# Designed miniproteins, single chains: the designs that were tried, part 31

Each design is a single chain, and the fold is of that chain. pLDDT is the mean over its residues in the fold that is shown.

## One batch from the design tools (miniprotein)

Design m1124
Fold by ESMFold2-Fast:
Structure m1124 (fold): chain A 80 residues (1-80)
Amino acid sequence: NEQIEKEVNLAKNFLQLKKYEEAAKQFVKLGDIYAKKPENLDKAVFFYQKAIELAEEHNLPAELIEEYQKKLEEVEEKLN
């Protein structure tokens, strides 16, 4: 999927540039893409967890971490 590859490459580029907030946002976008289909909810969890880990490791604003955590919990609820 061209869109998935583009978002993954953007996240990698932001990480190389030490743009951790932008990288975390790209991981959230990947999570959002996967969250659209029930068969891919495990992948959505993976990318939301990566965004949260990155945000916590680099002390990003608490507001962003809270937003990412809510997205993760919504997907985990659907997985039951």
Scores: mean pLDDT 86

Design m1125
Fold by ESMFold2-Fast:
Structure m1125 (fold): chain A 61 residues (1-61)
Amino acid sequence: MSIREVIEEAARLVAEGTPEGMQRAAELLRAAGFSEGEVIAVLSGIRAGASLDELVAMARR
């Protein structure tokens, strides 16, 4: 999976609106090599309605 594809799938899981979806999104990001801080930042961005391009840029910092 590319970084963009991982973030897109994480956003889909968050959009389910369940605790299980949120947990799976966090696990997916960690499995893709994101740090704990990056996982928190991406999940917060998804919930705040950030665009996919903004989330990818944030994850590349």
Scores: mean pLDDT 79

Design m1126
Fold by ESMFold2-Fast:
Structure m1126 (fold): chain A 58 residues (1-58)
Amino acid sequence: MEELAKEAVERAVSRGFDPSIAIAEIKSGNPDNPFVKKAKELGIDIDEFVELVKKAYE
């Protein structure tokens, strides 16, 4: 879980996306987002994953 959240942060940073935009994308549960798709495949709750992504930005 923490590794997936860290990869999401690294990708957003490398592409110049603001943290708020990256977090909103994951929170929306958009299935076109590869990290949202993988979290759902692993049975991870999206709200829990959002909190992990927020922590990875801290």
Scores: mean pLDDT 78

Design m1127
Fold by ESMFold2-Fast:
Structure m1127 (fold): chain A 97 residues (1-97)
Amino acid sequence: DELEKAREEAERNMALGDYYSGLAGNSLREAEKDPELLKVLDEIRKEGDEKKKEAEKKGEELSKVDPELGKYIKEAEVSKVTAETGQRMQAALEEHK
């Protein structure tokens, strides 16, 4: 069932996104005095924002034929981008000690 798989993927990606967002928030407080690190984090965030917009458009197109499936696909793709962005920010913070 495509709808069930999309829902499960959205739930997994959302939980992962929340986790990395929390970790990034704690680390960003320490990074605020490093302008080079903040620039790297800003670039990662901007890239994530663009990918999120693409994911939202994908979900909107799918929702025209199946509103429920489109909703879950949109949530899954947006959450995936959020998780990947948070993970990349964490990696940059750990690397730029």
Scores: mean pLDDT 73

Design m1128
Fold by ESMFold2-Fast:
Structure m1128 (fold): chain A 102 residues (1-102)
Amino acid sequence: MVLSDEELTILGLFIQRLAEAINALDPSLSDEELAERIVEIAKRLFEEMLKENPHLSKEQKRVIAELFLEALRLMMRRRGVSEEVIERVVEEVGRYIEELIE
């Protein structure tokens, strides 16, 4: 799927914000505590992205959502979160995002 310059710019900005927020979390937190914090951060950032970009089509929102969730998976893996916890977080955030773009 080829992204437009606008989609890439929006995605890049919010992936950067997501990375900064996740990297700021205490490294001593358990996987479950990390999961709770990351879900809150990801939901908030995606909601902010949609509010800042109301002109995006439903298709554009879905493409951005898919890549945002993949970036979220990679960031959690890099932080050492277990795959079981990663999949739960991505499922929860993904469900919330789908409701927002409906």
Scores: mean pLDDT 83

Design m1129
Fold by ESMFold2-Fast:
Structure m1129 (fold): chain A 87 residues (1-87)
Amino acid sequence: SRAASLYAAAKLLLVAAEIDPENAAAYLEAAVRLFLESRKLGAPPLSPEEARRLIERLDRFEAELELSPETRELVERVKEILREEIE
């Protein structure tokens, strides 16, 4: 499905952000936008384990990267969605 493809692309961009620090902020912005679009298209919730792991990764990006206010807002929105899935 398109939702699954967007989520797969988001995951690849998060890996790119982790291995390419120079371009990490741009990869992260693209990844969180694709994640949010995947959810709009009906992508299912992550398992609690996957959600916790992704929150931890996003927390590290926020600590290590100089993010624009817009990117920070998108990251926080993704983390909010994931926290609801963990309960």
Scores: mean pLDDT 87

Design m1130
Fold by ESMFold2-Fast:
Structure m1130 (fold): chain A 60 residues (1-60)
Amino acid sequence: SPEEQRRAVLERYRAEAEKIEKEINDMVKKGEITPEEAQELRRKKFVELSRRYRAELAAL
């Protein structure tokens, strides 16, 4: 059903968002990026994720 498909998209969005945060936090902990670079990377990654999420919902 459209509701089940929408729920699946939302669950994937949440999982990918959590993965992004974990990866970025790990990079900061390892000293691979600065906190300022981490903030820029978060913005970029979440803009990309939001675009994909909106496209998937629009296709339902």
Scores: mean pLDDT 85

Design m1131
Fold by ESMFold2-Fast:
Structure m1131 (fold): chain A 70 residues (1-70)
Amino acid sequence: SELEKKADEYMKKGDEAFKAGNYEEAVRYYLQAATYYYQSGKKDKAEEAIRNALKAAKEGDVSVPGNLKL
């Protein structure tokens, strides 16, 4: 689906930002990927994107929404 394709693109951007040490940007990309995965019905991939966002937030001391749970 178009939404899953967008999610995959944002996941890749998140991975690239994370590898570059751009943790705040990685969090933003991973959260966008999670949103598109949820909208496309891909819950497991959305949860993976959320885990990646939380990992990036921890590494960069970046604030994330307090309701962001797996």
Scores: mean pLDDT 84

Design m1132
Fold by ESMFold2-Fast:
Structure m1132 (fold): chain A 70 residues (1-70)
Amino acid sequence: MEKIRKAVLLLTAAGILNVAAEASEDEADRRAAAEAAIRLAEEAAELAKENKEIQEEAERLRRRAREILE
């Protein structure tokens, strides 16, 4: 299903952005990457509302990004 494939790609990108945010020494870059990760995870959750695994992974990634933002 096309929506599930897109959701998985968005979650993968969100995970990469969280790693980039944690590795960033610049506060603005860290914030931008974490905020982008939240947006992509929210888009993935919206695309696959009935998929429990995607919903759980999206929440995990959003929680991690929020922790990075302090």
Scores: mean pLDDT 85

Design m1133
Fold by ESMFold2-Fast:
Structure m1133 (fold): chain A 71 residues (1-71)
Amino acid sequence: SSAEVVLRNALKEAEEAGDEKTAELIRKALEAVQQGDYETAIEYLEKAIEAAKDNPKLKKGLEGALKFVKS
């Protein structure tokens, strides 16, 4: 799905930036999307967006993923 592609790209970016907290939250959101649990995916995505507040590029990518999950 488009949400999975965006989440995998965001995960790679968080890992390359050394942001393990945001990376872990993205992994949880990705697991939830893969299981069709969109409520849990939204919860973890909102937490990941908050954790990524100091990384504008990562934050925008996560906001894009959230939009795809909510549609």
Scores: mean pLDDT 84

Design m1134
Fold by ESMFold2-Fast:
Structure m1134 (fold): chain A 113 residues (1-113)
Amino acid sequence: SAEEVATAREVLAFLLDQTRAALADPAASLEEKAAVVADFLGAAVDLLASTDDPELQALAIEAMVDVLRLGRAAGLPPERLAALAEAALAAAERLGVDPEVIERLRAALEAVL
């Protein structure tokens, strides 16, 4: 619904801002930064797996692209970002996300890496 889309957009924006703040911490290790990105990707994959709404699916995919861009900006190496993206794809497959949606996710993640 439009209300569910609006709520998901606000929740994802809030979580992305929290993730941005965590990634900006100069005391955080690369491992800690990767864990923060992985946690966000997991939440976005859970949203993707919970819905057949194409607007919610698009929001989840866009959020995953945005967090990988933040991880890159925070200094995560390309091989770590690729591993995080592959883990998110594998999680979506395990949760039974539609293959066509997984193909859209893969294309979007590959374009940002």
Scores: mean pLDDT 88

Design m1135
Fold by ESMFold2-Fast:
Structure m1135 (fold): chain A 52 residues (1-52)
Amino acid sequence: MEIDTSTGAGLLELGRYFAAQGRLDIAAAVYREVIARDPEHAAEAEAELAAL
C-alpha cells in the first residue's frame, strides 16, 4: 500500500489505516505527527484523534 508519509495528507491516511486495523495507539501517534508537522491538516488530525 502506497502512502506518502512526507505530507500531512499522507500521514492522515496512514493514521486512518491504523485506526481501521484497530491499532489505536499507532493511529493516535500518527495523528499527533500531523498536528506537529502540518498546520494545514492539524484541525482534521485533531478531529480524527478525538474520534478514536
Scores: mean pLDDT 78

Design m1136
Fold by ESMFold2-Fast:
Structure m1136 (fold): chain A 75 residues (1-75)
Amino acid sequence: SAAEAAFQEGLEYKEKGNELFKLGKYDEAIEAYNKAVAAYEKALELDPNHDDARKELEVVSVNLLKAAVNKVLGE
């Protein structure tokens, strides 16, 4: 389904963001996480009952905030 395709795209960007975060590449991690957020939001617009997309959106939103804080503060 289109919702499942969007969810899968979100997972790919989340994994990319996590690897970039691990390498301390916070700007690139933020870009990847923003793409993951957009993909998960699209999945939820197509299927509002997609529990996995909602859970992953929560996870990636926290990771995005952590990357932004690390970029600004160098922590």
Scores: mean pLDDT 86

Design m1137
Fold by ESMFold2-Fast:
Structure m1137 (fold): chain A 69 residues (1-69)
Amino acid sequence: SEEEEFERMLKIAQELLDKALAEKDPVTRDVYEALAILTLSVAMVTSKDPEVRERARKALDEIEARFAA
């Protein structure tokens, strides 16, 4: 289902963010954060489920807010 696919993508994004938080090299950290953003962005634009899209959008907004700080 789209929800199961989204949950897999969300888990991947969370694992990428955990790697970013543990990473000392700023370039590698930024790459992990960018990959997490891309993963959630794909979930948001490809999903037909409004609830999945809203969850992806909120997660993406939170990451983008953190990255801008």
Scores: mean pLDDT 79

Design m1138
Fold by ESMFold2-Fast:
Structure m1138 (fold): chain A 94 residues (1-94)
Amino acid sequence: APSREEILKEAELTMYIMRGNVYLKAGDYEGAKEAYEKALEIDPESAVALTNLGKALLGLGKYEEAIEYYEKALELDPSNEEARKNLEEAKEKL
């Protein structure tokens, strides 16, 4: 069973990802970026947070930075279809 510390860390990670998703849906790409960056401070290997940070950076027009985060997400989870699709879209905007 996970420890209390692990449960609290996972809950905080989930809350930052959910907050970022709300901002991303609203078109608040700066707010989304900040929330996902906080998620990555908790778990630097969160493929979901890396992928969604890339989406926020894409919304900000930061295409080269978005590509870097999508590539990191795919290194951690090569089956991440969303990261793969978004990586191709970001490369087309260069």
Scores: mean pLDDT 87

Design m1139
Fold by ESMFold2-Fast:
Structure m1139 (fold): chain A 66 residues (1-66)
Amino acid sequence: DVRRRVEELRRRADLLFARGVMYRGTAESLRRAGDQEWADEAQRLADRYFEEGRRLREEADRLEAS
């Protein structure tokens, strides 16, 4: 069912974006604390979550347009 697949992709994208926001906040906190190494790792993780979420949203939009 295309509709269920679109809903699942959007839900997964929303979760990934939420994770990205969380790790971005963690990176900022670690950077303020002077823990640059962990801040950089948290930022990389945030970037990955945002990229993955964007890809899933694009896939959902493509399926919905079909």
Scores: mean pLDDT 87

Design m1140
Fold by ESMFold2-Fast:
Structure m1140 (fold): chain A 107 residues (1-107)
Amino acid sequence: DLALAEELAAEARELEARAKEAYAAGDYEEAARLYLEAAQLYIAAGLNAARAGDYERAAELFERAAELAQRVADLGEAGKVSAETAEEARALAELARRLAEEARARA
């Protein structure tokens, strides 16, 4: 459902904006939480785009999810978030990258 994909992507963008505000405030754990929630919504949006046959859009959404999850993993390396949050972020970034590569191959 492409309409659902765009609705989920819009929600993800709003969470991403809130994550940036939390980061600017120095609340790295809250920023990480919001970035990971946004990444999960971008993955859900990408899966809905892929089901609709829009593999180019799916790849874009999965790539954005991977970028946000990697940002949180990088915060973990900088010692700004918990090890558990960093591990979750690394796993999500790897998943999103694999989904993006598969979608790109089918676009």
Scores: mean pLDDT 91

Design m1141
Fold by ESMFold2-Fast:
Structure m1141 (fold): chain A 77 residues (1-77)
Amino acid sequence: NQSQISQLDSQIDSLERQVADRITAGDDQGAADALDQISDLYDQRSQLHRQMGDDDSAKQDQQLSDLARQRADELRS
């Protein structure tokens, strides 16, 4: 539902700020861990959008999930 999506949006925004802060502090491992959490939240938001019949938003969220995982892998390498 829209309320659950709004909660996920807030959590993603908070974690994106944590990623930026950790990168600035030189904590690449912590930033990668936060990006893995962001990836999981995008997967959850994608599933909710699909349940609501919003296939375009669901597809976009899946792409954002994949990008977050890729960013995490790059920081760990």
Scores: mean pLDDT 89

Design m1142
Fold by ESMFold2-Fast:
Structure m1142 (fold): chain A 71 residues (1-71)
Amino acid sequence: MEEAEKYLEEATKLSGNKEAGEYLKKAIKAALDGKFEEAQEYAFKAMELMKDNPEAAKLALKAVTLAAREA
């Protein structure tokens, strides 16, 4: 959990987009709740907002993946 939140924060900082961070937060919450369809939709929206920053996108994927593994 702590690692997923850390990667979420770093991805949001690198993207400079707070809306991407909010979608990523929702994706992580849905993944932890086992709602993988919702988690996937929110993750895709966050990734679209971070499309121009591949490092932020990689950290976002790590955050969601870690949350899904802990569910």
Scores: mean pLDDT 77

Design m1143
Fold by ESMFold2-Fast:
Structure m1143 (fold): chain A 57 residues (1-57)
Amino acid sequence: ETIVVEAEHGDGRAVVTLQVENGEIVSASAEAWGSNPEHAEKALEEAERRALAQALA
């Protein structure tokens, strides 16, 4: 199962992709971008939190 979560904060954006098999995270990748590094960082933190919550649900 693939979980993809996108998050946005200001002009920052992030995408976190998790591969989950039998309730276990077997692969993870993350990308963040934006003209403001602080916004990109916050977007990444939000995407990571949401992705992990979905994987553990």
Scores: mean pLDDT 81

Design m1144
Fold by ESMFold2-Fast:
Structure m1144 (fold): chain A 56 residues (1-56)
Amino acid sequence: MEKREKLRIELNEEREEEVLKKAREAVKKYGNYDEANEITKEVIDEMEKEIEEKLK
């Protein structure tokens, strides 16, 4: 397994709970799934940036 893929899997497992929590909070705050989806995408983008930073 490539170093990047291993790191992505590890971070994905840790961040999955965080993403779910943020998505639930967004649904409560905005009352719809569009905002929750936007927040989920932002967290995924941040995770990808973290992976790239750790691979340097």
Scores: mean pLDDT 67

Design m1145
Fold by ESMFold2-Fast:
Structure m1145 (fold): chain A 69 residues (1-69)
Amino acid sequence: YDEIAKKSKLILEYMSEEEKKKLEELDAKYWKAVNAGDVETADKLFKEMMEFYEELLKKAEEKEKKKKE
């Protein structure tokens, strides 16, 4: 729990406006697919969001390491 919360905070701290917009667009597309009953598209979008979160976390951790050095 604490680890997930810490990672989420780092992403939010270092996320750019462009990255926020991309997440919002992916989230909107995901819910549109869910509401339409398009399970295939919803699953694909969920995976894309998870991959994007992993990319954001990696970038945030790199910036945090540089801040401490």
Scores: mean pLDDT 77

Design m1146
Fold by ESMFold2-Fast:
Structure m1146 (fold): chain A 56 residues (1-56)
Amino acid sequence: LPAPRYRVLDENGNLLLETTDPAEVEATVRAHPGKLTLEILDANGEVLARFEVEGA
């Protein structure tokens, strides 16, 4: 099955992480205080969803 890709961006829009492993996303969110943006991309690179989350 094609795995979705995840991007984590900081409050300034800088890319912190791009991965197919949701555990790395969770670890990155927990390590970074403040506002983060999580993007979920499909196998073709299209953005399926975008969420603002607060880190640790």
Scores: mean pLDDT 78

Design m1147
Fold by ESMFold2-Fast:
Order: C-alpha cells, then structure tokens, then sequence
Structure m1147 (fold): chain A 92 residues (1-92)
C-alpha cells in the first residue's frame, strides 16, 4: 500500500467519524488494516480512532458500531506486537 493510499484512507476515515458515519469509518479502518497490517501509521491511527468511535457509537446507541469497534481493538491488542507502545505513540 502506498504512502498516498494510507494518507487518503486515514483522511476518509476521519471525515466519516466527523460526519457520524461510524460503521463506514470502521469499514475504512478494517480495509487499511487488511491491506497494510504492519504499517505504523495505520496502526497508530486505528489505536487512536477506535476508542473514539466506540464512545461516539455508545452515545448514539449504534450497537453495531460499538461491537465492531470493540472487536477490532481486541483483535489489534491480540495480534499487534507492542500494542501499548503503538497506543502511547498515537496519544502523543
């Protein structure tokens, strides 16, 4: 996946989150993670964005978005080496 494709995908996901299109934002994040699972920018973005999506979805009572965001974060915690370090970098 090119740097430009990653950047475009992140921008699209951020736009969808701002618009409250949370399930579609998760779809974009899942595509980025499938195409570039080891890309640090994608991992940092997902680590930062997924808790925000889960919180917004809970406020909106969007159970699909809550469940999908939580499941994806759990998968990242289980499969990404040093996930806590990725999350720490993402929150700086």
Amino acid sequence: MSREEVEEGIEEAERLIKEGRLVEAIDVIEELLERAPEDRRVLKFAARALPVIELEAAVKKDQEAVDRAAALEARLRATVPDYDAVLGEALQ
Scores: mean pLDDT 82

Design m1148
Fold by ESMFold2-Fast:
Structure m1148 (fold): chain A 115 residues (1-115)
Amino acid sequence: EFDALIDEVVARVRELLKKAPELGVGFIAATPESLRQALAFLDGLLDAIDAGVKPGLVTIVSRDVPAEELPRYEAETRRIAEELQKAAKNGDEAKVDEVLARMRELSRREYERLQ
């Protein structure tokens, strides 16, 4: 379940980057429910882009992560969003793949910690 949902989130981010070249996205979601919430947010972002909004950096941090670690997760998701934005803007597909894999792994590691 978690693996299927995280793969859907990554695929949605890829779709968004094709439509908005200045978009950067960083996320961490440690549960299936938080991944579904991230998908709903990204769907709303896609609708906004289709309506002509040009988003910049977007960060999504699951509320299920420990409160004392929130500043660390916020900093890491922001760094990921900036790296993804730069890679997408430069047309560096290999770097986009690397950053998306890193986001997927970060969420998976936090999911495993919460088991």
Scores: mean pLDDT 80

Design m1149
Fold by ESMFold2-Fast:
Structure m1149 (fold): chain A 77 residues (1-77)
Amino acid sequence: MEADAATNVATARANIEEVEELIRAVKEGKISEEEAKKRALPLIVAARLNAVAADFLGASEEAAELLERLRRLEEEL
């Protein structure tokens, strides 16, 4: 598997965007908070792992931005 910082940033961002959509679906009454938390948990784990990997590979600024976005999303869940 070829993992570079750009791929890790892109993967983390995609997972964060999916969590943001789940939070929106809860606010719109389309899904329950419990269902959103269940679906969000693996996405949050994947996003965090990829953001940490991106930081380790030198994309520290992008990683910090993604981790801060993720922290805010976790507070909404």
Scores: mean pLDDT 84

Design m1150
Fold by ESMFold2-Fast:
Structure m1150 (fold): chain A 119 residues (1-119)
Amino acid sequence: MTATLSVGGGTSSYASGTVLKPGETVTVTLGEGGSAAVGVTNTSDEPVTVEVRVVSGAPVRVLVVDAAGNIVDSRVLATGESYRATVAPGATASVVAVAETGEATVEVRVEGDAEIKVA
């Protein structure tokens, strides 16, 4: 299946329209107030895991949003910290990283039977 990476107020290490293989990492540089969102509709029979890691810069807030738009988890990550969100078979979720207080660089990876398409 294909997860979609959307970046606002920042830049991806890969050009728009690039499709990455499962387990490949995308580096995203976010300005203050910028966000990176990974949308997953898991059509596979296995769980798909989205990982966000803060490489450098200001703390980053990670939100997990369900298909109804409810925030089901929220955590602030400092440099070197990572967060993993698991999307069950048949479920839809978005994992959103927000650089609320300053510039930050994050790495995004999707594990399982999922490619990332850069929007």
Scores: mean pLDDT 82

Design m1151
Fold by ESMFold2-Fast:
Structure m1151 (fold): chain A 59 residues (1-59)
Amino acid sequence: SMEEKKKIEEKAYEEIKKLIDQGESLPKAATIAAKKLVDEGVPNIEASEAVQKAVERIR
């Protein structure tokens, strides 16, 4: 659903922001966030899309 998609995007955004605040580079933070989403059961394509949108939002 659109609501689930937005929740995944928000999770990606918060994780990337947290990692950047902890000193990680944007590309590394994006990679870590994508892997975390996949490990939590999000399909690879959906995790990748969520992370891409989160990165665009941070830029």
Scores: mean pLDDT 84

Design m1152
Fold by ESMFold2-Fast:
Structure m1152 (fold): chain A 80 residues (1-80)
Amino acid sequence: SKEKLLLKAKVLVISASASIFVAERSRHNPELAKELLRSAIRDAEQAIELAKQADTPEGEKIIEEAKKLIEEAKRGLEEV
């Protein structure tokens, strides 16, 4: 169902956002910060795939959010 795909995608976006939040506060532990940022990229990429499968306007918004999180996480990796 499209609803199940969207729910899974939303959970992954929340997970990615949380990982970035913790990574930005983990400057004293660069290895943990890097792991969290890489995890955020993976979760956001998976969210994009699920949202594309759902093919809905809500899914398009999820894709936009996930792409922003990937860019944010990639910038974070350059700083660590």
Scores: mean pLDDT 89

Design m1154
Fold by ESMFold2-Fast:
Structure m1154 (fold): chain A 72 residues (1-72)
Amino acid sequence: MEDLVEDIRALVDELLAEPSPVKFTALGLLVAAASFIHKDEKLAELGNQLVRAVLAGDREKAYELIDEIEKL
């Protein structure tokens, strides 16, 4: 989980600095793969919200959601 959160933080920081379709797809796939591996519906829900927050450029909401994922 901790390594996953660090990978998510890195991708989110990169996307908020410079939007990229490739990196956005990578974030979506990382969240989908993690949700499948952990079989955690709450991780899937928070991950979907995170992808939307990053797409909207909502930095505050994105970091709030990452903190909630870290608590899982």
Scores: mean pLDDT 77

Design m1155
Fold by ESMFold2-Fast:
Structure m1155 (fold): chain A 77 residues (1-77)
Amino acid sequence: GLKEEIDKILDEMDRIVRELKKVVPNDKKVILEAEIIRGLALIAAGVGELTNDYEFALEQLKKQLEKLKELLKKAKE
């Protein structure tokens, strides 16, 4: 269901943030940006849980995941 999709995205985001910290351990700005993106996703997931609006939460998580993937791609360049 939607809740399982949200959990899967949050797990993927955790993996990406962990990889980012390994790729650019001294780039504090990029790490902070990644942590902000993850934080916004966690807020959206929490709001979805409290309001039972998982569709809105899932859309927000997909948006934040896309930003996080782009950040990792640029960090590897």
Scores: mean pLDDT 87

Design m1157
Fold by ESMFold2-Fast:
Structure m1157 (fold): chain A 90 residues (1-90)
Amino acid sequence: SKEIEVAAFLAGVDPAGLDLEEAVELTEEAMIESLYLIIDGVKNAIIKSNPNIDQEKLEKEVEELKELAEKEVKENREAIVEMLRRLAER
């Protein structure tokens, strides 16, 4: 399945033996990991440009943002399925 191949590529795993449900779960995990990397990158950039920032408060805000990102990805599961279907048509 092309959807499985796309999800496997995004997750960096072999597509052999994956079903569509596993492909969706791998896509969600890959998206969450990518968002966490972006959030951590922004956090590090803020610290570098303002070393006197309250790092404990910033870390708490980062954790809250990561929780929001995970929730948004999971709540949009239908959009992920539709995205995989559209990519499979290519």
Scores: mean pLDDT 77

Design m1159
Fold by ESMFold2-Fast:
Structure m1159 (fold): chain A 63 residues (1-63)
Amino acid sequence: IEIPSPAELREIAEKLGVSPSTVRTAVTLLSQGASINEIARALGVSPLAALELATRISEELKK
């Protein structure tokens, strides 16, 4: 299970306008196969916001 470096998390966070800790939590949960609802609960955001964040993180990690 690959978790990005602290520098990569910081770059993604800056691009998305969120904190590096938010990106780290989302990436960790995604790597564990967590649902969007689980990510939403962990971050204290709506499921729609969690879905948008997860999608953008996945795209940044793919390129």
Scores: mean pLDDT 78

